Designed miniproteins, single chains, continued (3). Designs and how they scored, part 4

Each design is a single chain, and the fold is of that chain. pLDDT is the mean over its residues in the fold that is shown.

## One batch from the design tools (miniprotein)

Design m8108
Fold by ESMFold2-Fast:
Structure m8108 (fold): chain A 79 residues (1-79)
Amino acid sequence: SAEKEKEFRKTILLFRATAIRTEAWLITKQNPSYKPESDSIDSLVDEAIERLRNGDIETAERLLDEAERRVDELRRELE
């Protein structure tokens, strides 16, 4: 059903949110000077989770895409 598919997509996005937070935490643990950037990423993830709670899957996915791009940018700076 559409409802079951929507719930499955929400679950996948919640796992993705956890992965993004974990990566941001690991970056900050290696370099504490990135805490403000990590806090910004956590803020995007929090907003994405709120959007998922409200059933706005498309906005949540977009916010997680932005958070992931920011994590990737921080990793590039550490290269």
Scores: mean pLDDT 86

Design m8109
Fold by ESMFold2-Fast:
Structure m8109 (fold): chain A 94 residues (1-94)
Amino acid sequence: SEEEKKIKEEISEALQNLSLGILNKDLELVKEAVKKLKDIIEKNSLSEEEKKKLLEIIDQMIEWVKNDKRLSEEEKEFIIKELEELKKTIENSK
């Protein structure tokens, strides 16, 4: 449906902004992108398959952040905390 397509496009855009925030060390952009993803997930019923794919993407991002030598320990802790809270939102959604 057009609505389903719009939701997928909004998730894709928020994930792109999240990746850009990490790449550019823009912690405010990371926070805003996570907030947007949480809002989309809480307001929309995602399938179990879509949730699983999102969790896999977030786990890959956490691993990226842990291994990113450009990031300070403080930046890593901030980003990982935001991503772990996002995972919890996905896991607790219906």
Scores: mean pLDDT 87

Design m8110
Fold by ESMFold2-Fast:
Structure m8110 (fold): chain A 75 residues (1-75)
Amino acid sequence: SAALAERMAAAIRALGEAMDLPEADIETAVRAALEDPEGLLRLSPAELARRLGLDPVTATWARYAAEQAARPPMP
C-alpha cells in the first residue's frame, strides 16, 4: 500500500533524525520502505542491516519505526 509505505518512510525519517542516525542510512531505509513496505516488515534487524548495508543500530531503529507505523488502529 502506498499509504503504508509513506507512513513507514515518515516514521523512519522522524526517528532517525531524532536519534541523530547517519543521514545516508536514514535515506537508504526510507527508500526501502517506499519500495517494499511489507518486505521491510518481514526482515529481522540483522537481515535489514545485511541487505541494505546499514549499521546494526540504524537497522534496529528503522525496523522499530516501521513496525510502529504499520500497527493497525486499536479496536
Scores: mean pLDDT 81

Design m8111
Fold by ESMFold2-Fast:
Structure m8111 (fold): chain A 60 residues (1-60)
Amino acid sequence: MKLVDEVIRQLRELVEKGKLDEMLELAMDTLRNSDLSPSQASAIGIETAALLFEYELKKR
């Protein structure tokens, strides 16, 4: 729980700073190297996708 919330917070901060590559690297490294449950992995994946979608909408 705490790991997922902390990672999501960092992903949001990176997107707000326009650091999409760093955000994607953090998301992928967490999914690859962390012992996550399916629900925890889904939460990180969904939030990453939502943040990318919001960024692209604001860019337009």
Scores: mean pLDDT 77

Design m8112
Fold by ESMFold2-Fast:
Structure m8112 (fold): chain A 100 residues (1-100)
Amino acid sequence: EELEKVRKELAETLRKLIHYLADMLGKDKAEVDAWIKAHPDPVELLKKFLELAGITPAQFAKLIEGSITTINGLPLTDEMRELLKKIDELSRKYTELIRK
């Protein structure tokens, strides 16, 4: 149903964002890809993004707002910005669907 579809899209969008971040930070892509494939839950994927970026949930909110434009001194790519917008949209939709 709609909730399952939104959850799946959120997870897929987070996996893409993590992959781009790992590439930008020079992390081992194979290790990161193996981790994200083993962890399909959007909450765990978001925690991994925050851990990899070295930011708090509050700083992540500012990143979505555009108040923060860099991660670890590196500017966000257009692809990462588009994925952040998608995550914001899907997260709000997911929260509303859970709330009934």
Scores: mean pLDDT 78

Design m8113
Fold by ESMFold2-Fast:
Structure m8113 (fold): chain A 111 residues (1-111)
Amino acid sequence: SPLLEEVKKEIDAIIKAIENGDFDTAREEIQKLAELVGKMAREGKLTLEDYKELVKYFEEQVSKLSDEQLTRLQALAFELFTDEKAPFWVRTVAGMLLDVVQRVRRKRKAA
């Protein structure tokens, strides 16, 4: 899906910004991802299989981060998730990021 490829590019941009310590860019890219996901959902183009692929891709990309970078991503995602003024899809994507971060952290502790 062309939209799925666009979402993957936004995920890559978020991860690159976190790797570079550029949290302002990471925040902007999370907002862009949220707008794209919200558009896909409204247009009925977000299938269960696409959602599963996106979550898997997110987990793969987040797994590349160091423990320090993972902690920074978690802090940014928690800020956005708890922001009462943030749009619904921004809070939704931030919640997804928090869940992905927790899964990656659990796997590292089990290893």
Scores: mean pLDDT 85

Design m8114
Fold by ESMFold2-Fast:
Order: C-alpha cells, then sequence, then structure tokens
Structure m8114 (fold): chain A 87 residues (1-87)
C-alpha cells in the first residue's frame, strides 16, 4: 500500500472519530481531532511532508481513539503507522 493510500485511510478514521466526538458534545476532543485531521489532509496533498510528521499525526490520532474507547480504530491506526514506517 502506498503512503498516500495509508494517509487516506487515516483521514477516513479521523472523520469518523470527529463525527463521534461531535455527537458526544465533547468540544475539546472535537477541536483536537479537527486539528489532526487538517494536518493529515495537508500531508496527503503534500508528498514532501516528512515521514516523521506523518507517523506523528497517525500516532496522535491513535491516542485520541484510545481516549474515546475506540480500540478498533486505534488498532487500525497502529497498523497504518507500522506500514507508513516501512514505506
Amino acid sequence: MSARELLAEAIRIAEELLEEARRRGDEVLATHIETVLRRLREAYEDPSTPKEERLRLVEELAILAVHMGREDAAARLGEIGRQLNEV
């Protein structure tokens, strides 16, 4: 899988987590996810984004997923991070 395909999957997960945070009324969490999502979208559009930045964004999103009790999303993001580190 390409780095771009992996980032696209992370963006999709971030969008799902953002909608859930908004439904819960957690404004602080929603704002944090929005910031990570914006940076993931910037990394997706800019192939020159450093690998370390891509890995950091996916890791930050995984931590937020764990905080939300979304262990399924966190596990998927962990796998995305591993694959991004190998590309």
Scores: mean pLDDT 87

Design m8115
Fold by ESMFold2-Fast:
Structure m8115 (fold): chain A 95 residues (1-95)
Amino acid sequence: SSLDEVLNQLSKLLDEAVGNLRLYMGTGDRKYGERAVELLEEVLELLESNPDVPKETIELVARLTESFARAFRRMGDDELAKRVEEILERIRKLL
C-alpha cells in the first residue's frame, strides 16, 4: 500500500538520521549533526504530506526528535538543538 511505502521511507530516513547523530557524537564533526537535522526535516515533510500515518507512529517520531534536541544541547550545539526543537513543535502539531 502507499502507506507501507511511506512507513518504509520514514524508517529509512530515521535510521540515517540516528546514524548521523551517532557519528556527530563520536567524532565531533558538525557535518554529521547538520545531516541529521536535514534528515529530520525530510521526516517532517513526509509526515505533513501523509495524514494517514498513525498517531502512534508520529508519537514515536516526536520522542526520537526530542532525544536529538537533548543530544545537541548536551554537546553544546544550541543552533542545531533549536532547529530540532522547531521540527519537534511542528511534529507535535500533527497529533
Scores: mean pLDDT 92

Design m8116
Fold by ESMFold2-Fast:
Structure m8116 (fold): chain A 120 residues (1-120)
Amino acid sequence: MTPKEEVKELVEKAKSVAELLLNLGEFFSDRVTDYEEGKITPEELIEALEAIKEALKELAEKHPELKPLVDEAIELIDRIIELIKQKAPEKEIMKEAQKFFLKLDEIIEKAREIEEKKKQ
């Protein structure tokens, strides 16, 4: 299964925006771990990151209120991709990966607030 197909399945299975973001975070974590363990190539990791980026763009189009945080998450992905292309040390790649996880947590919290307001 290609990264694009895997991400599409994760998006289609999600019951909420928060679950979609959690699923993308787990996929990201798994691919970064596989890369650190030498199980996937730099090119395969970049393909996975591009698939996550596309899913986040589609999310922001459907939920414009999340766009500012999503745009920041996409910028972090672009920085990670650039570091991989430059063959940067793993420690530098992992620092940007941690920033991406923190940004996903912010988007999840914002998504939950929006869903709670809709239930009122």
Scores: mean pLDDT 84

Design m8117
Fold by ESMFold2-Fast:
Structure m8117 (fold): chain A 99 residues (1-99)
Amino acid sequence: MKASGDKSVVEAVGRSTGEKLIAATARATDPVSKEEVTAFAGLRLGENGEYEIIGVGAYSADGTTYEVEAEYDPEKNTVKIKVKTASDHTLEFELKIPK
């Protein structure tokens, strides 16, 4: 069964540099462990309008952390987040980045 969950994208401006920062966050329940997993990717907007990934992470409510990969797709303007849980399951999310 494919994981489903809540998605959000929050914009911020860097405190010292004035750079545009984006936090993409997704939550889903692992269908095997039934734990709620929160995944995030931090992105920075470059001068040419391209986003780069500057940080990634995933955790559950009990403080467990997970192996996570994220990839930005400039053609679709989306970020893909993959979380490897302690089970044989991977949670996958795709979030649209606002223009």
Scores: mean pLDDT 70

Design m8118
Fold by ESMFold2-Fast:
Structure m8118 (fold): chain A 61 residues (1-61)
Amino acid sequence: SLLEELKKELEEIFNDPSLTLGEAFQRAAELFQKYKPKLTDEEFKEVVRFFSKLYDERLAK
């Protein structure tokens, strides 16, 4: 599904050691712009929660 594809891409971005946190955030923002019109409101909320988790996990490292 598009939701699972987006989650996978976000996970790859935030787990890329060559990207700074700021660069990872920027790439994630670009993905959100691309996918937002293709997702339902509930799917978008789920992705935002997933993003927040990945961001917090990256900050803790």
Scores: mean pLDDT 82

Design m8119
Fold by ESMFold2-Fast:
Structure m8119 (fold): chain A 91 residues (1-91)
Amino acid sequence: SVTRETVSVDELIERAEREGREELAEALRRAKERGATEVGILRTADGIEILILRDEKGNPVAVLVLKDGKLVSYREVRTVEEVAEIVAEAL
């Protein structure tokens, strides 16, 4: 099973900071500097979270993969095909 959520980058940075997830907050700030405004979040029951960061036009900027709340991957992307590859590898 997969849970889906969409939030702003600023909202997720605030949430990560409140939860003490400093590595995640730093990665999100890095993506924001590259133009990310929105985050699509996919969560699995086995502790995998995939964060797809997009700019104001909906273009992908970065993909973050977390396992058990820890950041395991930060990848800068430019195409939806790159996003699909990362998602398939992480799930």
Scores: mean pLDDT 85

Design m8120
Fold by ESMFold2-Fast:
Structure m8120 (fold): chain A 90 residues (1-90)
Amino acid sequence: MSKEELEKEVDLAMTRMYLAVEKLAQTRGKKKRDEFMSSLSKQQQIDMLQKQLATAQKYKEIAEKAGDEETAAELQKFIDDIQAQIDKLK
């Protein structure tokens, strides 16, 4: 296996782990997250969501390049959710 092939395999594994961690976070700690978010200004909430959006987009590109359509589709749903949250705050 070439170095480039190994790097792509590692990137895909990291992408899948990222998605699994985010899914787990969505099922746990919602109340504490909501309380934290309500303590932030509208602009601080937007800034945080914009950073999350950029990270999710990066991992989606890795999944698409690796041909993992299922992981890419799940990341797109996560991206759409973040974008909807930003739009509601504007």
Scores: mean pLDDT 78

Design m8121
Fold by ESMFold2-Fast:
Order: sequence, then structure tokens, then C-alpha cells
Structure m8121 (fold): chain A 121 residues (1-121)
Amino acid sequence: SAAIQQLVALLRQALERAADIVEQIKSRFTKEELEIIAKNMVNNLATLSGLTEEELKNAKTDKGALRRFIETFLVATRHVPISDEELILLLVLLLSYILGLDPFNVEDVREALELAIEALS
């Protein structure tokens, strides 16, 4: 879809700016705050997507589950008046949570973005 292609372009741009994304996250949130926010949002999105806890746990290797999660995120955020930068920052937080990656670590954020691009391609 056009929305998926636009998201892939934004994710590719974000990959080149991963260090700046990490600094934005560090400036706004503690790790504890992010874990609470991400857990609540991931649980809601998992329910909407029909993904099981086991499928989410395997999202790092299950590209279909990861793709389904991201597509559900796009549907859920479609009517939310947020910028592309805020959308990507939020998605990075959620992906880091489900993939067991640290959103305060540049290499982990790059891994989350690369896995998302691969799942959507």
C-alpha cells in the first residue's frame, strides 16, 4: 500500500539518523517510563492485530508477525494528529519493546529499524 511505502521511506531515513532518535528519546523519557508506555501500547496493538504472546516474542525472527504488528500500528495511528518524526519515534519505542532491544542504544535502534524495513519489504 502507499502507506507502507511511505513508512519504509521514513524508516530508511530514520536508520541514517538513529543517533539523533536515541538523543530525542533520552531527552524526553526515562527507561522506566518507556517500558510502561510501550507495554501498554503493545498489549493494545497485539489485541487489535490478533497476535499471540508467543508470536510477539518471536517477532525478531517472524517477519510476518512483525509486519502484522506494524500494519496494525499504522491503522491505529491513522487518525492521530502526529508528525512523521513523532510517528517514527513512537514506532521505534514499540519495536524496541517487542524485539527486546534498548531504545537508548544506537545499535539496538538501528537493528529495530532494519528488521522493520525487512518485514515491510
Scores: mean pLDDT 86

Design m8122
Fold by ESMFold2-Fast:
Structure m8122 (fold): chain A 81 residues (1-81)
Amino acid sequence: ALSPEAQALIDQLVAELSALAPDKREEIRKIILDTALGRLSPEEAAERLTELLREAVPDHVEELREALLGQLTQLREIANA
């Protein structure tokens, strides 16, 4: 089961990223949840999310990938605590 802290971070990330691509909210949620549950590595999740959001932030793709990797790594650490 996910801790309240992990669930809060999942909800925050889903809300923030889905604001950039509302039509992809469910796919974004699945990737973030799979990362928290250990089904997907933070590196793989960051790449998948970056590809989904590429059209929304075309001039900041690498910055987005780096930020996502950091946030997803933090989520993984919190979920494993």
Scores: mean pLDDT 84

Design m8123
Fold by ESMFold2-Fast:
Structure m8123 (fold): chain A 85 residues (1-85)
Amino acid sequence: SSELDEAYREYIRLVNEFLDLYEEGMKTLSEEKREKIDELGLRLGKIVIDVLNARRYYSDEQVLEFLREATEEVRRLIEELEKLL
C-alpha cells in the first residue's frame, strides 16, 4: 500500500540519518563518546533485524504498525546521538 511504502521510506530515511551522524561521530569524537555511540549503533542494528523479520513474517497491516514504532525508536536514537555530537 502507499501508506506502507511511505512508512518504509521514512524509516529508511531516519536509519540513513543515524548512520551519517554515527560515521561523523566515530571520526571526530573522543574514545569515551565513541563507546556510547557504538552502543547506540548496536541498538539500531537490533531494530533493523526486527524490521527485516517483521517484513518477512507479518501482514502489511502488522508491518505498518511495527514500522511506525521502529521509526520512533530510531528518532530517539538520533536524539541521543546528537547530544553526543
Scores: mean pLDDT 88

Design m8124
Fold by ESMFold2-Fast:
Structure m8124 (fold): chain A 77 residues (1-77)
Amino acid sequence: MAAFEAEVKARGEEAKAAKLSLEELGLLTAELALERGMSLDEIIKILEEGLESAEPEEREVIEKVIEKLKEEKKKKE
């Protein structure tokens, strides 16, 4: 998915320019993945895999994003 990867990178740069938090950036990336047809389960799995390699400060932000995505999943179920 080269086009998806390029768009995620572009949105990441835009988020940095807009001074968005890592939490907001994570949520925007998840929204983009949903628009591309990824399921919430797939997005959560990718974030959980990223959590294993994340720095301690990033880990807290990723956990918050995962929690918000799980809440959205429960609303749709």
Scores: mean pLDDT 66

Design m8125
Fold by ESMFold2-Fast:
Structure m8125 (fold): chain A 94 residues (1-94)
Amino acid sequence: FEKLAKKYEEKGLLKAAEYYRKAAEALKQGDKVTAEIYYIEALREYIKETVAPEHQGVPLELLDQALEKAKQGDLRQGTLLAVSAMIEAIEAQI
């Protein structure tokens, strides 16, 4: 997460980078649920900053579902939904 945060800071994606740093800090403290929540928030900010508004709908909907699963402690389902959101974002821009 910290390496990815630095990469995004270099590209001017400051909000996404901030959430990635928060996720890394939570992981360092052993809080996997809080780390997953911050990671999903980082992906939401990344989508908002890099994806055209007309292509954001489906990715953001999947990230909202991922966030709810993470809050329930279902980190596997949360991660799978987050991956699906990123695939949708990439496919929409091809």
Scores: mean pLDDT 79

Design m8126
Fold by ESMFold2-Fast:
Structure m8126 (fold): chain A 93 residues (1-93)
Amino acid sequence: SLVDKLEEARKLFEEGKYDEAIKLLQEILSVKPTNPLEFLLQDEARLLLAEVYKKMGKYDEAIKIYRELVNDPHSPLRDRAEKLLKELEKEKA
């Protein structure tokens, strides 16, 4: 069900339905992860949430989430988050 929710959140994001995407992503992130797949899906949801905030011009919210991913030694998305954070910081300079 978390996979289906993440796919729906991505579709909502692509359709510009940012508030609906945020709500669904927050539902994914409210679940206590119990296995490696759920941890990965929550990291993917965090990355997507940051992209939604970035598209809305909420750069400080996006930066906060990217930094949380970069500082998580167990996240397989650290390198992606670091690249996206550096790209956003260059645009603000």
Scores: mean pLDDT 84

Design m8127
Fold by ESMFold2-Fast:
Structure m8127 (fold): chain A 57 residues (1-57)
Amino acid sequence: SEREITLLEVVLGLEQAILDTYSAWVAEHPDDAQARAELASAQRAVAEITAELQRMS
């Protein structure tokens, strides 16, 4: 539905912002295992939401 697409686009934007923030943090703190795990989680979320949006189009 259009509502589902809109919500996925909003969540995608949020996950991209999280990814950008943790990418910058990990670049400065490469030994921060927790930050690397959170970056990996955001990367998976972006990939999953992007794939779902492509299926709905």
Scores: mean pLDDT 87

Design m8128
Fold by ESMFold2-Fast:
Structure m8128 (fold): chain A 86 residues (1-86)
Amino acid sequence: SEAERAQLLADLHLIAASALLLVAKSIKEKNPTPENLEKQIKDLQQELARLDAFLADPRLTPAQKARYQAVKAEIQALIKELEEAK
């Protein structure tokens, strides 16, 4: 069904979002130049817009929406940390 396909795509996107968080954290720890930090902030801000699009999808389960909200909160916290590290 279309709902099952939307749910599968949402689960796959959570993997991608988690990978982006790991990359940004690694850059903060290993090479936190202002240029690198600014790039990660922009990438994370774009990801927030993508997460909001998934959260607006009525086909997602409550459990998926809860996971998306948790990842969104982690991204927002990391953006703040990266801004403070510049």
Scores: mean pLDDT 90

Design m8129
Fold by ESMFold2-Fast:
Structure m8129 (fold): chain A 58 residues (1-58)
Amino acid sequence: AALEEAVLSFARAGDDATLRSVLPALKGKVSAETLQEAAEICRQNGYEECAKIVESFL
């Protein structure tokens, strides 16, 4: 819950630097469903780079 909310929050902000830093540490701790949702949020907000970063952990 808390980790998933953090990932979604970074996705909404388009914070690619933070996502690059935290996602490796969260591998296996955040669901694939949450990562897919985060990637979609990034794309909906025009943050293609953030979407690519999140998708790389799927």
Scores: mean pLDDT 80

Design m8130
Fold by ESMFold2-Fast:
Structure m8130 (fold): chain A 65 residues (1-65)
Amino acid sequence: SEKLEEIEKLRKEAEKRTGLPLNIKYKDGEIEELSGDKKAIQQFIALEIAEKLREVAETIKVKPR
């Protein structure tokens, strides 16, 4: 699904930024388990929160102009 593709992009970005492994196990289209290095997991959570805040801002239709 599109949501899983977005999560996978954030997983790869967290690995790229930390240089540490991060694995995600999915169940029924949702995240069941995060495994790997603690710092990579923390980076992924931070990126996911940032993306959710961005989605909320877009939904409110805050136009910068």
Scores: mean pLDDT 78

Design m8131
Fold by ESMFold2-Fast:
Structure m8131 (fold): chain A 79 residues (1-79)
Amino acid sequence: SKVEHFLATARQALAEGNYDLAVAAVKEALRHADDNNYEEVVAAALETVAALRAAGEHDLAIDLEVDIGVFDLKRVLLR
């Protein structure tokens, strides 16, 4: 699936220290998330935020946290 592809890309990018690519990939996973993978995508996004903060990438962590918040709000409004 597109979500599985983007989550795999994000995990590899984090392992390589490519934080910009990791954030971009997680944002794409959030855009393609559905009822079957919602919890997995949110968990991966939060793990990515934690990894970014541990790496000192605070601006990227804040940027991703905003996208997670928008995703959660959209989810509540559609349900």
Scores: mean pLDDT 82

Design m8132
Fold by ESMFold2-Fast:
Structure m8132 (fold): chain A 65 residues (1-65)
Amino acid sequence: DLLKKIKAAQKAAKKVAEKYPDVEVSVEGTKIIASARVRSGEETPRALELAEKAQKEADKLVKEL
C-alpha cells in the first residue's frame, strides 16, 4: 500500500524535524529530504553536518517501511 508508506514517511519526517529543529525537513512521496538551514558562511559546515545526520536518520526510517 503506497499511501500507507507515504503516511509513514510523513510521520517519520515529523519526528526528524522535531529532533533536528534547525534542519529543514520536507517530504516528496516516500522520500524524506533534510536540508541545511544556513544563516551565514561561518555556520555552514555545522548546518551541513546536522542536515546529513537528519537525512541518515530519515533514510533509515523510510528503509524500514
Scores: mean pLDDT 74

Design m8133
Fold by ESMFold2-Fast:
Structure m8133 (fold): chain A 106 residues (1-106)
Amino acid sequence: GPMQEYIDRIIDIYVDAARAHRAEILKQEPLPESFLREMAEKAQLDFEYIRETVRKREDDPVIRSRVIAGVILSVALFLGMATVRAGAAAFLLASREVILTTLKSL
């Protein structure tokens, strides 16, 4: 459905960003699964779907955990902002640096 298609698009964005900045992200620690699950529950998102979809794209636990965190945070923010939900292109243009900072700084 539309929500799953939106989540899939956000996953693609974070996976592509993580690929471009792999060496920098690998210097960080992996995020705990319990923390990621709690974030997803608070955002009312399907953690298992996000986790398995990201796992199929990336095997490294550091990159995988940070991609999952970025996806959850981005989707949660956009669920709270109706104008942003209507404009995926506006998100991509305005938020590239936020995506990179999220991957590197979480």
Scores: mean pLDDT 75

Design m8134
Fold by ESMFold2-Fast:
Structure m8134 (fold): chain A 94 residues (1-94)
Amino acid sequence: IEEPEKVTALSDDVAALVLSTLIELAEAGVDEIEEATLIRRVSERYGLSRAAVRAALRELAARGEIELRRVPGTRRRLVSLAPEVRERVRALAA
């Protein structure tokens, strides 16, 4: 996908769905999820391409709304809500 405007619009919509999924998981006690598992779950739930979900994850990380952490010694990356976002979710749940 080489059209920045179209990619940006799609990424914003997909980013909202990814963020909502992470919030739902956090409310269920899942504070951290494998990137590959999250991509599969969002892709299957919303009928989105895995590439679009991956692009949305990069955009959310660039905005500081999520954190991507590599597990040392592995090829696994873990996705979590940024501390400020997690604190807001926790405050709303209290």
Scores: mean pLDDT 73

Design m8135
Fold by ESMFold2-Fast:
Structure m8135 (fold): chain A 56 residues (1-56)
Amino acid sequence: AEALRRQAEEKLARMKALARQAEEAGKIDSETGEKLYREMVAEGEEANALRKQLAA
């Protein structure tokens, strides 16, 4: 269980970092901003899946 919890925390931290990068990059380059936004969503979905596994 600890390993899944750590993985979820790591993915959430990465998602938050990507969210900031996407906002900043999007102001300069919309293509880069969109790419980072998609990566943020992917990390969030994976973190949510791990969280559901911990709740089960």
Scores: mean pLDDT 78

Design m8136
Fold by ESMFold2-Fast:
Structure m8136 (fold): chain A 81 residues (1-81)
Amino acid sequence: SKEETLEKVKEIALEGYKNKEPISKIYEKIREVLESAPVLSPEEAELAFIAFGLAIQEIRKNKASEEEAEKYLEEVAKILL
């Protein structure tokens, strides 16, 4: 489902942040999930990529705690539904 796909993207973003992965690597993993998801249109996949990409940049800029990062990414996923 779309919800399950967005939840998977959220988990990838959160784990990447927690593990201090390069942002480019997190982006690559997110793009792969979104582009391979049969439940998303190309437009929905692009919107989700942009939204999560901006969220990761903001989380890193603000040095958010793990809990703050999870909450922010969860809000992004909810908005995209």
Scores: mean pLDDT 84

Design m8137
Fold by ESMFold2-Fast:
Structure m8137 (fold): chain A 81 residues (1-81)
Amino acid sequence: SAIDGLKKAIEKIKTLPDTITKGELVNIIIKSMEEEGASDEEIETVLNLLDKKIPRSEISKPIKRSEAISLVEDIIEELKK
């Protein structure tokens, strides 16, 4: 369900403007994972992986939609290991 939630997050990101903030990305990930029945522990694991890629100090910094998609895809691959 965590992987299904992240795949759903990618589809939502594809519908957004050219740039997105880390805060918006976090909200999309949480909502998508909750909709697919992910546990709080699974969500925390994903958010910790995201924090390693984008520092919390940059939460309001815009990231490109394509970069956001690549970040979520990288997290999916890490979860498969």
Scores: mean pLDDT 79

Design m8138
Fold by ESMFold2-Fast:
Structure m8138 (fold): chain A 89 residues (1-89)
Amino acid sequence: SLSRDERESLLAKLVSEIAEVLRKHGVPREKLQRIVGEIARAGFDALDAGKTPEEIRAAILEVLRKHGLPDDVLAEVEKILSRFEEELR
């Protein structure tokens, strides 16, 4: 089982990897900062509430869907989220 510190470290790494994908695909800085802040909050809130890896992934994905990102960007982020969910188990 992962410690809380290890889970928080993995979530911080996930947020950074998603931010890099969004930056690579030309998301404007102000929108990028807002999305990153919202996914971090959703992810850490779900983690603190004792949610499952699947529920934490779903919370982050819901934020990303609400921002209307292109399908190619979402597909790349979903691959990162899938790896994160497995690592968090």
Scores: mean pLDDT 85

Design m8139
Fold by ESMFold2-Fast:
Structure m8139 (fold): chain A 84 residues (1-84)
Amino acid sequence: MEALEKGLEHLKRGKEALEQGNYEDAVKHFEEAVKAFEKDPRAKRLLAEAYSLMAKAYQKLGKTDEALKWVEKAIEARRAVEAE
C-alpha cells in the first residue's frame, strides 16, 4: 500500500479513537499517520492536521507539555504550507 493511503487510514482511525475517548489509541494512530505523511511532500497539509490532532489527544490525556510541543509543530507545518 502507498504510504499516503496508510497514513490516511491511521488518521481516520485516530479520529475515531479520539471521538470514543480512547486517547492513548488516538495518539498511536496519529503517530503512524505522522510517520507516513513525513515521507510524502504532497502530504504537508495532512501532516499539519495530524500534528494538531496529536496535540488535542495529549491535551485530553492531561499531558499539557507534550500537547504544547505538538501545537508548535502544527503551527510550523501550516506556515510551511502557506509559504507556497
Scores: mean pLDDT 83

Design m8140
Fold by ESMFold2-Fast:
Structure m8140 (fold): chain A 87 residues (1-87)
Amino acid sequence: MEEEEIEEAVEAIREHPEELRARLEKFKASLKEFEEKLKKAPKEMQEKARKTAEAILELVERAIEHHEDREKLRELVREARELEKEL
């Protein structure tokens, strides 16, 4: 149930925005490893993966900024989950 997972994520961000910030730093580290693995892929695939990852990072930063806005957080979490499916 994707909607339930979104609500859990929203509550976690609202209660513990510092945990989301820590997860963001871990995600940035994972992206560096992912970029190393992508070096053998076609340039078009590398560019798409980078843009998707950058979009996810932007959404997470916005979620930290708007951690008190429940409705905004639902939108940002939903967008991030859709982008993660493309990675």
Scores: mean pLDDT 73

Design m8141
Fold by ESMFold2-Fast:
Structure m8141 (fold): chain A 68 residues (1-68)
Amino acid sequence: MELSREEALERLYELVKAGFRALVEDGDQATADRLFAEADEIRRRHGIPRAEYNAVVTRAAQELEAEL
């Protein structure tokens, strides 16, 4: 099943936020690396521009920082 661009962007947000949480809250580098790799695969597969991906990363980081 191929994701739409909108679904792919939301999935990127979920994976990136989970990856940051694994690093910051759990200290789990292996889980973070896996989640970031999955996010980058989706980005490449769906041709998401770097600028759009960076916006997702920034949003995920800001949301997690606000929760800490």
Scores: mean pLDDT 79

